# Designs tried in a protein design run: designed miniproteins, single chains, continued (4). Part 49

Each design is a single chain, and the fold is of that chain. pLDDT is the mean over its residues in the fold that is shown.

## One batch from the design tools (miniprotein)

Design m13677
Fold by ESMFold2-Fast:
Structure m13677 (fold): chain A 85 residues (1-85)
Amino acid sequence: DLAERIRRAAEEALAAVKAEAEAAAKAGEVEKREELLRRAATLFVERLGLPPEWADDLLALIRDPDDPRLAAVREFARRLAELAE
């Protein structure tokens, strides 16, 4: 099941950086936190065999989901999620 593989890949990627990302956020190390989040996104897309460009798109959605420049990407992601249900 692709959905299960996506869930596991996300959990593994987030778990790998969670503690360091939380520590960096608490310390106010914005640059380090962003680097760790980008690393997690890259691991996630790599484990699923997705193009590297998707990591940057995922990070943009996480940082600012309301960015109007990303409206088309958000709409596409929303429709994909609906199809996976």
Scores: mean pLDDT 63

Design m13678
Fold by ESMFold2-Fast:
Structure m13678 (fold): chain A 90 residues (1-90)
Amino acid sequence: DEILEKTPLSKEELEARFKEYDKNGDGVISYEEFVPLAEEFLKEKGLLENKSEEEIEKLKEKIFKAFDKDGDGVIDFEEFAEFIAAHPHL
């Protein structure tokens, strides 16, 4: 399959998906709200196989930090959209 500048989701779909994780509606996603998305990402990448609970927790933290580019402990919409665009099969 050839992919040339393909956005996996529309802006409306990205906003709807962001709001699904943003349970309190404050415009950011906390680590706890992010955990389900991190688990789907790890499963898609095959990174859960032969891992301890401690290793899985560290991978979740690494993924959260990859979204949280400014290190403020939350994920904003722009950080979320950039990551989903890079990982369209989440």
Scores: mean pLDDT 70

Design m13679
Fold by ESMFold2-Fast:
Structure m13679 (fold): chain A 90 residues (1-90)
Amino acid sequence: SMAELLASLETEERGRRAAEAARRAVDEAKQLFAEGGSTRDMAGAVATALREAETLRELAASPHASEETKRRLQEVVEEVDAAYAELAAA
């Protein structure tokens, strides 16, 4: 149906934007850590990455997400979790 097609397209687009935001936030947090940036700015970037990862988890659980989309979203979630663990251990 048209409604199912639109829901799938919306899920794909939302997933793409959240994945880009999550990866950008991870890169920002890593750059701030490498440059000796402020704890506040680093915490902000980490909080953004974790929030976007929650959105990705919700989208990956959606019946409108294709198996390929679910795999891509889960990959980004794992990247965020790994980056958080690395920064938390430092």
Scores: mean pLDDT 85

Design m13680
Fold by ESMFold2-Fast:
Structure m13680 (fold): chain A 74 residues (1-74)
Amino acid sequence: SLEEVAEELKEELERKVEEIKKKVSDEVAQKIENMLKNTYKLIDEMVKQKSPASSLRGVKELTLRELEEVLKES
């Protein structure tokens, strides 16, 4: 189901954020936690709107790229 796809993507993002948090400052950790929270809200709205699963995966890919950019700037 779309809800199962959303939960899978959230779990993957949470694991990536927890890995990054171990390697960065508290300030950067707070920034990426806020990014994760915003992404969760967007995914939940997309599920509510019955968006295609490809769109949810696109949001995950965009968030992963933003996380990598934060790491490059660190």
Scores: mean pLDDT 84

Design m13681
Fold by ESMFold2-Fast:
Structure m13681 (fold): chain A 75 residues (1-75)
Amino acid sequence: ILGRARRLLRQSDRLDRQSRRFQQLSDRYLQLGQSSTDQTTRDQYLGLSQGYQQQSDLLQQQSSDLRRQARRLLR
């Protein structure tokens, strides 16, 4: 039981790290989009920012769900 909870917590930590990495990419591309004077370049960067934000949100939710599962196994 403890071994399964530990595996879920490690997986949750990995997903949380990946989520944070995608959040940083989203923020970076948002800045690049906002500072771009060319409409095509702006639209590309804003699209990339939105895509990375969605991936970050999904990974954060998955990480949270795994932590809840681990807590249930420890109870």
Scores: mean pLDDT 83

Design m13682
Fold by ESMFold2-Fast:
Structure m13682 (fold): chain A 70 residues (1-70)
Amino acid sequence: SLLQKAQEKLDLMEKYGKLSREYLDKYKELVEKGGTSDEMSKLRDQMDKLQELGNKYFQQYQELQKLLQE
């Protein structure tokens, strides 16, 4: 059903949002410990990818919600 598909997209958004926050915490710890620019760039790239995935699934959720309202 469209409701199940919408819930699946919301769950994926929440999953990737949580992972993004965990990587942000790792980034902050790395900064405090004096990590390298390369290590910091790698964590930023990973956070950006996780945020992009979260945004993608949220967009899909919103599109499904719009269809349910029609």
Scores: mean pLDDT 84

Design m13683
Fold by ESMFold2-Fast:
Structure m13683 (fold): chain A 100 residues (1-100)
Amino acid sequence: SPREEALIEELRTFAEENIKKVESYFKDPEEVEKIKRVIDKLLETAIEGVRQRLSVEEFEARLKKVADEEMKKYNLTEEQRKFVESVRDSLVSLYRVHFG
């Protein structure tokens, strides 16, 4: 629907802005690459959730699961994990505004 496409565009824009912030906050190129891959996976998961018309509760649970798996996979530091969790929570908030 047009509403779903508008939300997907907002999610893409939000993720892109946060990827640029990663480059500003973290100076190590290897750390930057890992965090970008996690954010890309969260965005992909969020878009799939919009397409599947998940409830807010199902959307949040899926993003939390994917975030936890990706943070573990890339052995993120506590500071990096807090950044990713902030992005995750903002994606959930955007979804809730449109479908909550």
Scores: mean pLDDT 88

Design m13684
Fold by ESMFold2-Fast:
Structure m13684 (fold): chain A 66 residues (1-66)
Amino acid sequence: PTEEQKEAAIGAGTMAVQLLGPDAPLEEIAELGAQLVRSDPAFAGLSDEEALALGRYGAEEARKKV
């Protein structure tokens, strides 16, 4: 993934943590983060696997900051 995609994933993960709470399972945060990334037109071409990988990355990084 590009640096821009990683930053977008962290933003999505941060939003997912805020919506679900920091105690939510990482997998649930990653899934919501992936959905948020896929809602961005810039990432519309991502596969389910690529979106979930970015969502997981963003979720892990967001949890370190919350």
Scores: mean pLDDT 75

Design m13685
Fold by ESMFold2-Fast:
Structure m13685 (fold): chain A 56 residues (1-56)
Amino acid sequence: MLVTVTVTVPVSTSDEEAIKQGKEKAAELYPGGKVVDTFVRTTADTRTVSVVVELP
């Protein structure tokens, strides 16, 4: 089963830092889940990271 965890951060946060926060949140919500994909969308003022997690 696939689930998506989304984190929105200010655009001043780097892609690397935003992805790190998204993966940390995914690990917190779904311990034992495997990250299979990560998407980053940037707007004028925010950066949204979507982490796709495969559950056992």
Scores: mean pLDDT 82

Design m13686
Fold by ESMFold2-Fast:
Structure m13686 (fold): chain A 74 residues (1-74)
Amino acid sequence: SIFSDVDLPEEIKKELEELVKKNLEELIAYRNDPFAPFSAVEQFILRLYNQGKIDLETTQKVMERVDEYVEKNS
């Protein structure tokens, strides 16, 4: 699992993993464009943070795991 070591509910981990895999091409493209808007994945993560569902440390860890997955698959 991409997020196996992250302190998140299993349903959120599944939804986030599916979202990352579905949007992989967008994530690769946006990573190479410094003017890219927030990806669907980034918007989902930031929404969780803004709703108080995850803290800053968890948010950073999730984004790090997304970046690692994109790097491995780009």
Scores: mean pLDDT 83

Design m13687
Fold by ESMFold2-Fast:
Structure m13687 (fold): chain A 81 residues (1-81)
Amino acid sequence: SLEEKLTEIFREAAKENLSWKEVIEKLKEAGVMDWVKEFLESLGLKVEDFSDEEIADLLESLLNAPSAEEARKIFEEFVKK
């Protein structure tokens, strides 16, 4: 699934200490960056207002959130920008 692919990319990023440029490249190579942007837009995010680096950081934060409530708070704070 997309969530499994995203989790694996961010897990590799943490494990290999990858830069945001390398994470973004992996997302693009996996063909998931555009899908991720469409998914975030479906949740109400205006992805055009954010950089690819900011989108990647949001995704890492959401995937590593300890609870659904914490993930929601992270998303709401990001959407307010």
Scores: mean pLDDT 70

Design m13688
Fold by ESMFold2-Fast:
Structure m13688 (fold): chain A 89 residues (1-89)
Amino acid sequence: GPSTKVVEFEVGPGKGTLTVKVLKGRAAVLISGQARPTVLNEGETVTVDVDAGKHKLVISSLSDEAVVEVTVTDSDGKKTTTVVKLKDP
């Protein structure tokens, strides 16, 4: 079955943004508060506003391998980038 990863992140005081970009393959991303996953093809990006506090992002590979870049930007403009590699076992 498809590989799934959960990315936990924290946004400091104020509003932040979450940017998810697929660098390789195809992935479904479920952002906290959404009822349906967003499907992203290679090179596609989704950006959403996120409130302060702790959040979870669920990423599922829809291809044999996927590489997804997750960038959290705080209200002060500080960026934290995490690269998530998913491989079907």
Scores: mean pLDDT 80

Design m13689
Fold by ESMFold2-Fast:
Structure m13689 (fold): chain A 89 residues (1-89)
Amino acid sequence: DLQQQLQQLLEQQLQRQAEERRDEEVRRGVEIALRTSPPESRPALERLVALVREHGEAFLHSDPATGRILFVDPDEDALRAAVAALEAA
């Protein structure tokens, strides 16, 4: 069925694009933090990257009101605080 094959390809492309966006966002955040933060701040950054990689998509939800990505895992308070600290740096 051509319809089912097209749907499957679309889902695979959307999944790949979502993975690329996550990798891009993590990489961009890491680059910004490394540029703006002193070397002693790297352990916090590495922890944030490790948490995102460990939990994947389960960590990230889009807030429809603001369009921002929110962290909603059990570690969300620590992760959100780390993100806020990196954005402030």
Scores: mean pLDDT 56

Design m13690
Fold by ESMFold2-Fast:
Structure m13690 (fold): chain A 62 residues (1-62)
Amino acid sequence: GLTDEEQKEIITIMQSTSDFEKIKDDLVSLFKSKGKTEEANLLSSANNLDELLDILLSLLSK
């Protein structure tokens, strides 16, 4: 699972822009900075916002 702090950081990124590429890059960078390289790689594989959200939701439910 993600901590409350990590969830707030994710929400902040998603609210910062409607640009899919920027949201994806910022989320990948966030997860890498937390040492969550496998999760970052999953997020980086997303080709659109719907895929990115599905991956993110799966990470939140762990």
Scores: mean pLDDT 79

Design m13691
Fold by ESMFold2-Fast:
Structure m13691 (fold): chain A 65 residues (1-65)
Amino acid sequence: GASGERLAVGLLVRELGVPEALARELVRQAKDGASREELAARLVERTGLSPEEARGAADAILTLS
């Protein structure tokens, strides 16, 4: 729900340095049915995160949203 979405965005921004606009975009994509692999790939493409960090971030998005 909305509370979990806010937690996911906040975690990505504060802990991983993901831009807020990108974090919000990824949370929306997760709600639209994006897979863990798709979210992780987009994080790697759009940021300097490693594949391992990106997978962790994708897991957080899917768990909290």
Scores: mean pLDDT 83

Design m13692
Fold by ESMFold2-Fast:
Order: C-alpha cells, then sequence, then structure tokens
Structure m13692 (fold): chain A 86 residues (1-86)
C-alpha cells in the first residue's frame, strides 16, 4: 500500500491581507495530523484549510502566536481539531 501525499493550503485572513501557506501531509493509514504553526501576524485570524487532494476544507481560528493549528486528514476530507501549545 503506497502512501498518498496530501497538499493542504491554509489561508489566514489577517488585518494586512490574506496570508497563505502550503503544507504536505503523507497519509499512510486511516488518518494523519496536519500541523500549522501560528505566527504573530496570524494570531486571532480566521483560517481556511483546503485539501487540494480531496477537495475538502475546514475552518479554524488562530488562537495565539506560538500555538499550532491541528487538522485531521483522511481519505474523505479534512477536519479542524483545535489549537495546541507549540
Amino acid sequence: MESVLHKIEVTFGTSSGLKKTEIEVELKGPSAIASVPVTAEEAGADALAYDKTTGGSAFAKAKAAGYVLQFEVTEEGIKYKGNVAG
């Protein structure tokens, strides 16, 4: 069974405009966690994670700088799991 690489685009709606980052998550098994660190300019911003592989999306809110947004990636889509301390 070959692993599948998922490309997740995360867009933050900051006061300075839209900030985009792309992360790659290798799905080997039923699920994987995609982790996105929150910078000072992204703190408090609304975020949209879009899985380019499945077409799924999940909304999140960046809690504070130094936190990490976690998303669960599966073959069926993406789900926001929460903010964790970095």
Scores: mean pLDDT 79

Design m13693
Fold by ESMFold2-Fast:
Structure m13693 (fold): chain A 68 residues (1-68)
Amino acid sequence: SYEEQLQEALELARRLAEAKALERNPEATEVKVEFKDDEVAVATATSEEKTVTVELENKLLIGLKEKL
């Protein structure tokens, strides 16, 4: 269903954004993920030395919305 595809796309975007933020800041003690709109996941990884922010476009969700 559309709702299932939407939920899956959001979950994938969250996981990918977290992974990319952790790749750039592997010493991070905090990781937060927020969506600016459903289409963009923003992950912030914070350590004692630095803060890294990664923005990820959810291409699966963008493509799904375009079909509606």
Scores: mean pLDDT 75

Design m13694
Fold by ESMFold2-Fast:
Structure m13694 (fold): chain A 61 residues (1-61)
Amino acid sequence: NKEQSDQLVDQAHQAGEQGDLRTAAELLRQAYELYPSREIRFMLAEVYRALGDDKEAEEIR
Protein backbone atom coordinates (compact mmCIF):
# COMPACT_ATOMS: atom_id res chain seq x y z
CA ASN A 1 0.00 0.00 0.00
CA LYS A 2 1.75 3.14 -1.27
CA GLU A 3 -0.10 5.48 1.09
CA GLN A 4 1.00 3.55 4.20
CA SER A 5 4.52 3.31 2.78
CA ASP A 6 4.60 7.10 2.26
CA GLN A 7 3.53 7.64 5.89
CA LEU A 8 6.31 5.34 7.12
CA VAL A 9 8.85 7.27 5.02
CA ASP A 10 7.66 10.51 6.65
CA GLN A 11 8.06 8.92 10.11
CA ALA A 12 11.54 7.71 9.14
CA HIS A 13 12.52 11.29 8.21
CA GLN A 14 11.32 12.49 11.62
CA ALA A 15 13.32 9.74 13.38
CA GLY A 16 16.39 10.73 11.36
CA GLU A 17 15.99 14.37 12.39
CA GLN A 18 16.06 13.20 16.03
CA GLY A 19 19.24 11.21 15.32
CA ASP A 20 17.47 7.86 15.75
CA LEU A 21 18.93 6.08 12.73
CA ARG A 22 17.93 2.64 14.04
CA THR A 23 14.25 3.60 14.11
CA ALA A 24 14.59 5.31 10.72
CA ALA A 25 16.02 2.07 9.25
CA GLU A 26 13.18 -0.02 10.72
CA LEU A 27 10.52 2.35 9.38
CA LEU A 28 12.13 2.45 5.91
CA ARG A 29 12.34 -1.35 5.87
CA GLN A 30 8.61 -1.57 6.65
CA ALA A 31 7.88 1.02 3.94
CA TYR A 32 9.91 -1.02 1.43
CA GLU A 33 7.99 -4.21 2.31
CA LEU A 34 4.67 -2.43 1.69
CA TYR A 35 5.76 -0.68 -1.51
CA PRO A 36 9.14 -1.74 -2.93
CA SER A 37 10.50 1.22 -4.86
CA ARG A 38 13.96 2.27 -6.01
CA GLU A 39 13.69 5.47 -3.97
CA ILE A 40 12.94 3.65 -0.70
CA ARG A 41 15.66 1.06 -1.43
CA PHE A 42 18.17 3.90 -1.91
CA MET A 43 17.12 5.61 1.33
CA LEU A 44 17.36 2.33 3.26
CA ALA A 45 20.84 1.63 1.87
CA GLU A 46 22.01 5.12 2.88
CA VAL A 47 20.67 4.73 6.43
CA TYR A 48 22.38 1.32 6.77
CA ARG A 49 25.63 2.89 5.58
CA ALA A 50 25.25 5.74 8.10
CA LEU A 51 24.81 3.13 10.84
CA GLY A 52 28.05 1.47 9.70
CA ASP A 53 26.15 -1.60 8.50
CA ASP A 54 27.93 -2.13 5.18
CA LYS A 55 26.66 -5.72 4.87
CA GLU A 56 23.00 -4.70 5.03
CA ALA A 57 23.62 -1.79 2.65
CA GLU A 58 25.21 -4.12 0.07
CA GLU A 59 22.36 -6.65 0.37
CA ILE A 60 19.65 -4.06 -0.39
CA ARG A 61 21.49 -2.73 -3.49
Scores: mean pLDDT 77

Design m13695
Fold by ESMFold2-Fast:
Structure m13695 (fold): chain A 56 residues (1-56)
Amino acid sequence: AVKTIPITSDTTPEDLMKEYKVPQAVAQQMIDEVNPGEISKPIKTDKGLFFAKKTV
């Protein structure tokens, strides 16, 4: 299943690592590479496929 992760200004890499079980580098990339209104590249993990979407 595909899951969309809402990224806000208050979202931290640790929150993403803990909740979605992704490495810190992937969590940081989700925050840094996604501009407001954009969706990240698909991120494949052992826990499923994720897309990050940033809103301001």
Scores: mean pLDDT 70

Design m13696
Fold by ESMFold2-Fast:
Structure m13696 (fold): chain A 86 residues (1-86)
Amino acid sequence: GAEAMEELKREMEKLIERVEEAGAEALALFPEVRPLVDAVLAATRAYAEAVLESPEAGREAKKVLDAKGAELRRAVGAAYAERLAA
């Protein structure tokens, strides 16, 4: 019902906030990953909107979010390894 949709909306707002905070932390350490942080934030907002539209749209948007998140995670790992080698 409407109560379940309001709770889902609030959970999506919390997800966006958490991703923004994590992205800001990554950028403070590794400014070079900015395009990937921006892509993950865009995918997170698209996922939040899609989940509120339908479960099917949410599942499709989640695939994009997971792919962008994996790309960012690899880039952060590579940047960290470079800092350790310096």
Scores: mean pLDDT 88

Design m13697
Fold by ESMFold2-Fast:
Structure m13697 (fold): chain A 68 residues (1-68)
Amino acid sequence: VEELVRRAREAVEKGDIHGATQALLEAYRAAPDDPRVREALELIRQAGKTGNPDAVLEALRRAVELLE
């Protein structure tokens, strides 16, 4: 999980929404019952509904902070 969170952080720093989302989804598969991982994924889902990439990137950044 720590490696996946690190990859997500690096992707967010580069503005790679796809890479960050993929890493966080892999973290969810590794720890689906972790409430922090579930909350992080929910933030991303809600931001995705807006269709705004800036909102998604901000949610990804907050999700990574939550998991660290």
Scores: mean pLDDT 76

Design m13698
Fold by ESMFold2-Fast:
Structure m13698 (fold): chain A 83 residues (1-83)
Amino acid sequence: SSVLSDAAVDAEMRRIAGASFGAVVQSETGDTVSSVELTLKDGKVVKVDINLKDSGKLLTYTRKTASDGSTVWELSGEGPATP
């Protein structure tokens, strides 16, 4: 076991989450993900902005709670990539 800073743990969790979202969206869209931007609130990812390389689209997913209490990610925006 090692002692880790909260900042280092947060950075790794963000990296893992970004890679996971990118892989799912690449599978769903058939496009290549060029970047993933995470928005966190109270230590939770609440919004994901995904840039698609081939279509040039920006997909925005927002965290929602389903009726069974599970976390779902709802596509809340689809448009051209913002610079």
Scores: mean pLDDT 74

Design m13699
Fold by ESMFold2-Fast:
Structure m13699 (fold): chain A 104 residues (1-104)
Amino acid sequence: GSLAGKTANRDEMVAALKSRLAQTTDPKKKRLLEAAIEVLENPDLTPEQIRELARKAGLPDEVAEALAEAHRKGVDPTTIASVLLAAADNELSAEDVRRIVEAG
């Protein structure tokens, strides 16, 4: 699926992710799903809080910083959540994060 895809409603996306979380057994995927839900439920998160969420989810510091920088530049929380979801199945570099952000 396209990571740049828009959902009709942020609350509907959160509900779908919570359903996926309930069916997920992989600890890494669980942490990244939880981080994505947190980003979507809390639109007033600071760039520093985004960085901390990404690090807590197990992402490398450079990837976490790239997400914080994207948020600082006003990138939509849905796009940031999409990067966190992509990281559940892929090892992302800071460059990969920038590419997903620029596409969203």
Scores: mean pLDDT 77

Design m13700
Fold by ESMFold2-Fast:
Structure m13700 (fold): chain A 67 residues (1-67)
Amino acid sequence: SEKEEREKKIRELLMESVTYGVKAISAAATAVARKRLGEDGSEALEEAKRYNELSNEYEKKAEEVRK
């Protein structure tokens, strides 16, 4: 049905959002660990920000499909 097709698209977009959210958390944890070891964590922090932006973008796409 139309409703089932919409629900499937929302699920796919939310799964992408979750995947990038997990990657952002992992990158942020790497940045913290590097800083505690006296290493440069800046690249990992930038990676975390990029993944977080992608996570938010897919969440917004899911909301647009909901109308």
Scores: mean pLDDT 88

Design m13701
Fold by ESMFold2-Fast:
Structure m13701 (fold): chain A 69 residues (1-69)
Amino acid sequence: MEAEAEKLVEELKEEFEEKAKKGIKLTDQEIRDALERLVKELESLGLSEEEIKRYVTEVADFIAELQKK
């Protein structure tokens, strides 16, 4: 369960990192849609609200750092 959640988080981070490396600008809508999808996937794994919030925040912070200049 935790390993599955970590894999989903890492795969999403890798996707956004690759897009950033290619100079692709992410829209706020694309980011929101991806985070909403992650929430639903984590909920389906039976994670607590606290755990879901932690993982979603981790991904959101990662994306924010990629967009900083």
Scores: mean pLDDT 79

Design m13702
Fold by ESMFold2-Fast:
Structure m13702 (fold): chain A 80 residues (1-80)
Amino acid sequence: SKKEAFRALYEAAARLREAREAFLADPTPENLARLREAVREARAALEAFKKLPDLTEVDKKLIAEVEALIAEAEALIASA
């Protein structure tokens, strides 16, 4: 459902933020692995959400925020 996809994306974004903060505080192999997993989960949730019809402006703003988080996280991973 749309509500389930929204919740999944919101929760994936929250996990990505937490993984990013953990990696920035302590760039261990464990925190890098957590960040990689969070990016994969966020990408999957984002792709599922983007396939939904009748996206609102609030939905599109969430998409843009998650895309920005993924891009930042991927840059951090690439520099690690």
Scores: mean pLDDT 87

Design m13703
Fold by ESMFold2-Fast:
Structure m13703 (fold): chain A 76 residues (1-76)
Amino acid sequence: SSALEGYLEGLAQIERRSQELFDKQWAATMAALAAAGIVLSPAELAALKQQLYEQSRQQAWQALVDEESARLAAEA
């Protein structure tokens, strides 16, 4: 159905943007930790990775909402 297709595309878009944002934030965070001489345990790395992914997903979702809101405002 068109509704299911739209839903799946929406999920794919959020996942894609979340992964792109996460990759950038993770690379920057790893570089910052290395520059500071900070070595994290595997458990600390796993927790940080999850936190950054959750933040990236929230940012991706908010960006899509903001883009759609701007589009609707431009049509008014």
Scores: mean pLDDT 84

Design m13704
Fold by ESMFold2-Fast:
Structure m13704 (fold): chain A 88 residues (1-88)
Amino acid sequence: MQLYRYQVTFTLVDSSRGQASDAARVARDKMSSVPGVRNVSYRVVSDTTIVLTFDAESLSVAQRAARLARRAIEQSGVRVRSVTVRQL
């Protein structure tokens, strides 16, 4: 089984640094629960930008993890403007 390295960037709407940090933790925890996803780490770039880096079996798995993470962030009360998934 081969894993590929992916990066997901979330742009948040009108968030504070604390809200961005909370969103990053929520996203990490959700992505870590997705089958085929491993080694999830996060970085808070700004008050409105968070980045998660992880290993996944395919782009489809990476995109699924990003969609589930976006939903989890939005359920936590933070609005998401955009999501970008790229292979490293």
Scores: mean pLDDT 87

Design m13705
Fold by ESMFold2-Fast:
Structure m13705 (fold): chain A 70 residues (1-70)
Amino acid sequence: MIKKIEVIGNKTTPDKTIIDATGLKVGDEYSEDAIELAKASIKTLGKFSKVEVTYDEKTKTLTIKVEEKK
């Protein structure tokens, strides 16, 4: 179960916009398929040159790291 979602590297795009694009929420079950779908959904926004999604099982934190296109 995801206990925390962090967004890093976003400058003009709000955290909420990125999180909403993934379809994931705090309290959702973690799966590898969910990570791949989240990454794909963020990429379809067309605003980022780099997208990485990782999950730390010890802290149950989902980290979304993006780099915005300039």
Scores: mean pLDDT 80

Design m13706
Fold by ESMFold2-Fast:
Parts: sequence; structure tokens; C-alpha cells
Structure m13706 (fold): chain A 89 residues (1-89)
Amino acid sequence: MEVTVTVEGTVEVRGDNVVVRATAVGSEPLTGVELRVLGDAKIVSLTVEQSGTTVVGTLVADASAKSVRARAWQGGELVAEAEGTIQAP
């Protein structure tokens, strides 16, 4: 099965939070995308949206967050994983 996972992040102008988006695209429907902050930053919110074979996870974390790991799942199996650094705008 072919699955592509991408992770991107930015720092909000407010300085309190960073926003990270992970997008997983499969040849078949995925069961979800899991987002984790690497390190000790606090997660403020996490939303997951699915449209067909595309799943988008949006994570909001405090400003100490520097990196995120994204995992794509299908039928309880890990099918793809990516890590990304959070970049200032």
C-alpha cells in the first residue's frame, strides 16, 4: 500500500501556540493520523479530518514545541511515519 505523510508547522503571531498540520494520503481509506509533539511541550488541541483517502491532523501546542511526529494508520497497522520541525513564519 502506498501512503505519503507530510508534516508542516508554523508559530502563530500570538506567541502562545504553534500550529502543526500532518497530511496522510493513501491509495485506500486510512483509519486515522496520530500527531505527537516530541519532547515536553503541552498539546492545547488536536483535530483530525478525513476526506476520502486523505486524512489531515491539526495539532495546536504551546510555544515550546519544536518537533512533531505523525503516524498514519490503516486497520490498526502503522503504514507510514514522518517527523517535522516547527518553523517560525
Scores: mean pLDDT 72

Design m13707
Fold by ESMFold2-Fast:
Structure m13707 (fold): chain A 73 residues (1-73)
Amino acid sequence: SPLSAEEQELRRRFRIKGAIIEAENMTEEERAVLKEEDPEAYEAAESETATEEEREAFLAELRAARAERVAKR
């Protein structure tokens, strides 16, 4: 089944936040892929910065999301 509207919005926010946080650690190739696949996240990554607290929160959310995906498999 395709993602619900609520799940799509949560994933959209997560993608954008992840791009902003990871921007400084991205290679040129990774940035090119992001620009092609998710231009909204790319624009956010180029224009915004994240605090250390936001980075830690994002890593916690990433770990939780990965655990949930494994559980659904």
Scores: mean pLDDT 72

Design m13708
Fold by ESMFold2-Fast:
Order: C-alpha cells, then structure tokens, then sequence
Structure m13708 (fold): chain A 83 residues (1-83)
C-alpha cells in the first residue's frame, strides 16, 4: 500500500523528479509515524500530501488514490498494534 502510493506519486510526477522525491520523502515520514504508533500525525501528513499534489497539478482523482493508499496503510498498522 505505502509502496504503491510511492509508485503512483513517481508516475504522476514523472515530469518533475525533484517534486517526486520530495513527495516520496513525505510518504516515508508518514510510514515512520505510523510505525511509531503516531497514527493521527500520519493521517494529518497524508491529508497535507493530497493538497500538495493537487497544488502541483496532479489530477484530484490520482491525489485521492495516493491518500487512500496511505490511509489504508495507517489503518492496517493501527489494527495490528491493537493486539
């Protein structure tokens, strides 16, 4: 899911590799926060990332798909850590 979000971001920003690396770095931060159990902070970053992508000219549907993949990843980790 998180890997899929990175792949989609790289594809959507293929004409802007500098922004693509910045976005991937933000996805890495979201992963790190979720792994540390900071799920609310991870969700807030995912929301900010969606807006960053839209502002950069990524189609809203693609930005939403990336956000959904990240939120699904956060939810899966949250469910695993409740055990």
Amino acid sequence: KAKEAKELARKALEDNPELAESVIGQIDKIEDLALKGKFEDAKKLADKLKQTLIDAGVPEEVAEEIQKLLLDYIKELEEKKKK
Scores: mean pLDDT 80

Design m13709
Fold by ESMFold2-Fast:
Structure m13709 (fold): chain A 70 residues (1-70)
Amino acid sequence: AEKTLKAGDKIGDGEIVSGEVDAVIDGNIVTLTAKTPEVKIKDEDRIYTLTPADDGTAFGIGDYTVLFKY
């Protein structure tokens, strides 16, 4: 199912710190499509700062594989 996530929303063990994304969850794969020019996602003590240059980037959060799109 697709839903819009914004600051404070969770992705498995991770959290959106700033920006907005549309999320599609299919099993252990989460596809995030950015709705803002910059998105920050926190996973434990690491913060991912994602921009259009990160289109197609994949990274792990707990048991999830996150695919990032612009």
Scores: mean pLDDT 79

Design m13710
Fold by ESMFold2-Fast:
Structure m13710 (fold): chain A 114 residues (1-114)
Amino acid sequence: MEEIERTLEEIRELVETDLQKAKTRLLALEIAAKLDEISYDFAKKLAIEKYKLSEEQAETFAAASLLGFDINKSLEAANSSEEERKELKEKAREYREKLEELIREAKRLVEEAE
């Protein structure tokens, strides 16, 4: 949360002081978001193919991995209670939605400065 707000403030300042750096920061965020998607899909595939988890457990494994859990902790999360799995999936969804909102706002700020 604080990191998202801090990044938006950084981009607001860069748009006024150095538009090229603002554009570079935005591009870095877009690349990071795409890497998160690739990592999530890969983690889900790994969970199913290598660890023989169900699709629902694989989604929890991928969500935990996206939130920075190591492989062992992500496996524990995938085998946790239904309530704990739902909470982890919701946290991962909130992270994704906030990152997407940040990218949309950053794009608007850059476009308005052009």
Scores: mean pLDDT 83

Design m13711
Fold by ESMFold2-Fast:
Structure m13711 (fold): chain A 87 residues (1-87)
Amino acid sequence: SSRQEQVLEQLKKLADELFAEAERNPEKAAALIAALGQMLVQAGLDYNIPLSQLEALLEEILSRAPARYRALLREQFDRAVAEYRAA
């Protein structure tokens, strides 16, 4: 839906902003990346976005992410997905 597409675009923009902040304040990086992973999965719950579409969004974000944050973001997203499926 148009609303889901808008949310996905907002999440991409937010990801770019959080990566920029993590580079400015490396001490905050772990918390910012963890928050991003949780926000991606929470958007799935709030806007009924399929997990397959969230996974596609994650791959797109990872392709644009600074290399140092890629493994951490994937780990945090996978953890959030496990919590989402358990709920």
Scores: mean pLDDT 84

Design m13712
Fold by ESMFold2-Fast:
Structure m13712 (fold): chain A 107 residues (1-107)
Amino acid sequence: SMELERIEEELLEAIRNKDAERVRESLERLRELRPEMSSAELARLVARLAEEAGDLELAEIARELEELLTVGKLTRSDVIEFVAKYLEGEVEEVKEFIEKIKSLKPA
């Protein structure tokens, strides 16, 4: 889809610019356009785009979010919120929360 490609290009640019608001808006729009897309698929997309943007730390965070979604340790709203918090500069808080969730009993 040309619309999907445009949203992915907008997301890539927003990640490069660390524009948390634009990333949030683009991810929400993507979910509305592709309601069949799972939260794990959304996290996987963020990981790929973060790698393309050269933000390897965000790519690692997004991969950990995908793993936690797969084992039922996260909700759908957490992906967008954690990505936004990372881009807003709350990097250590996001990492600490992920480690805390990883230490919880398997779902």
Scores: mean pLDDT 81

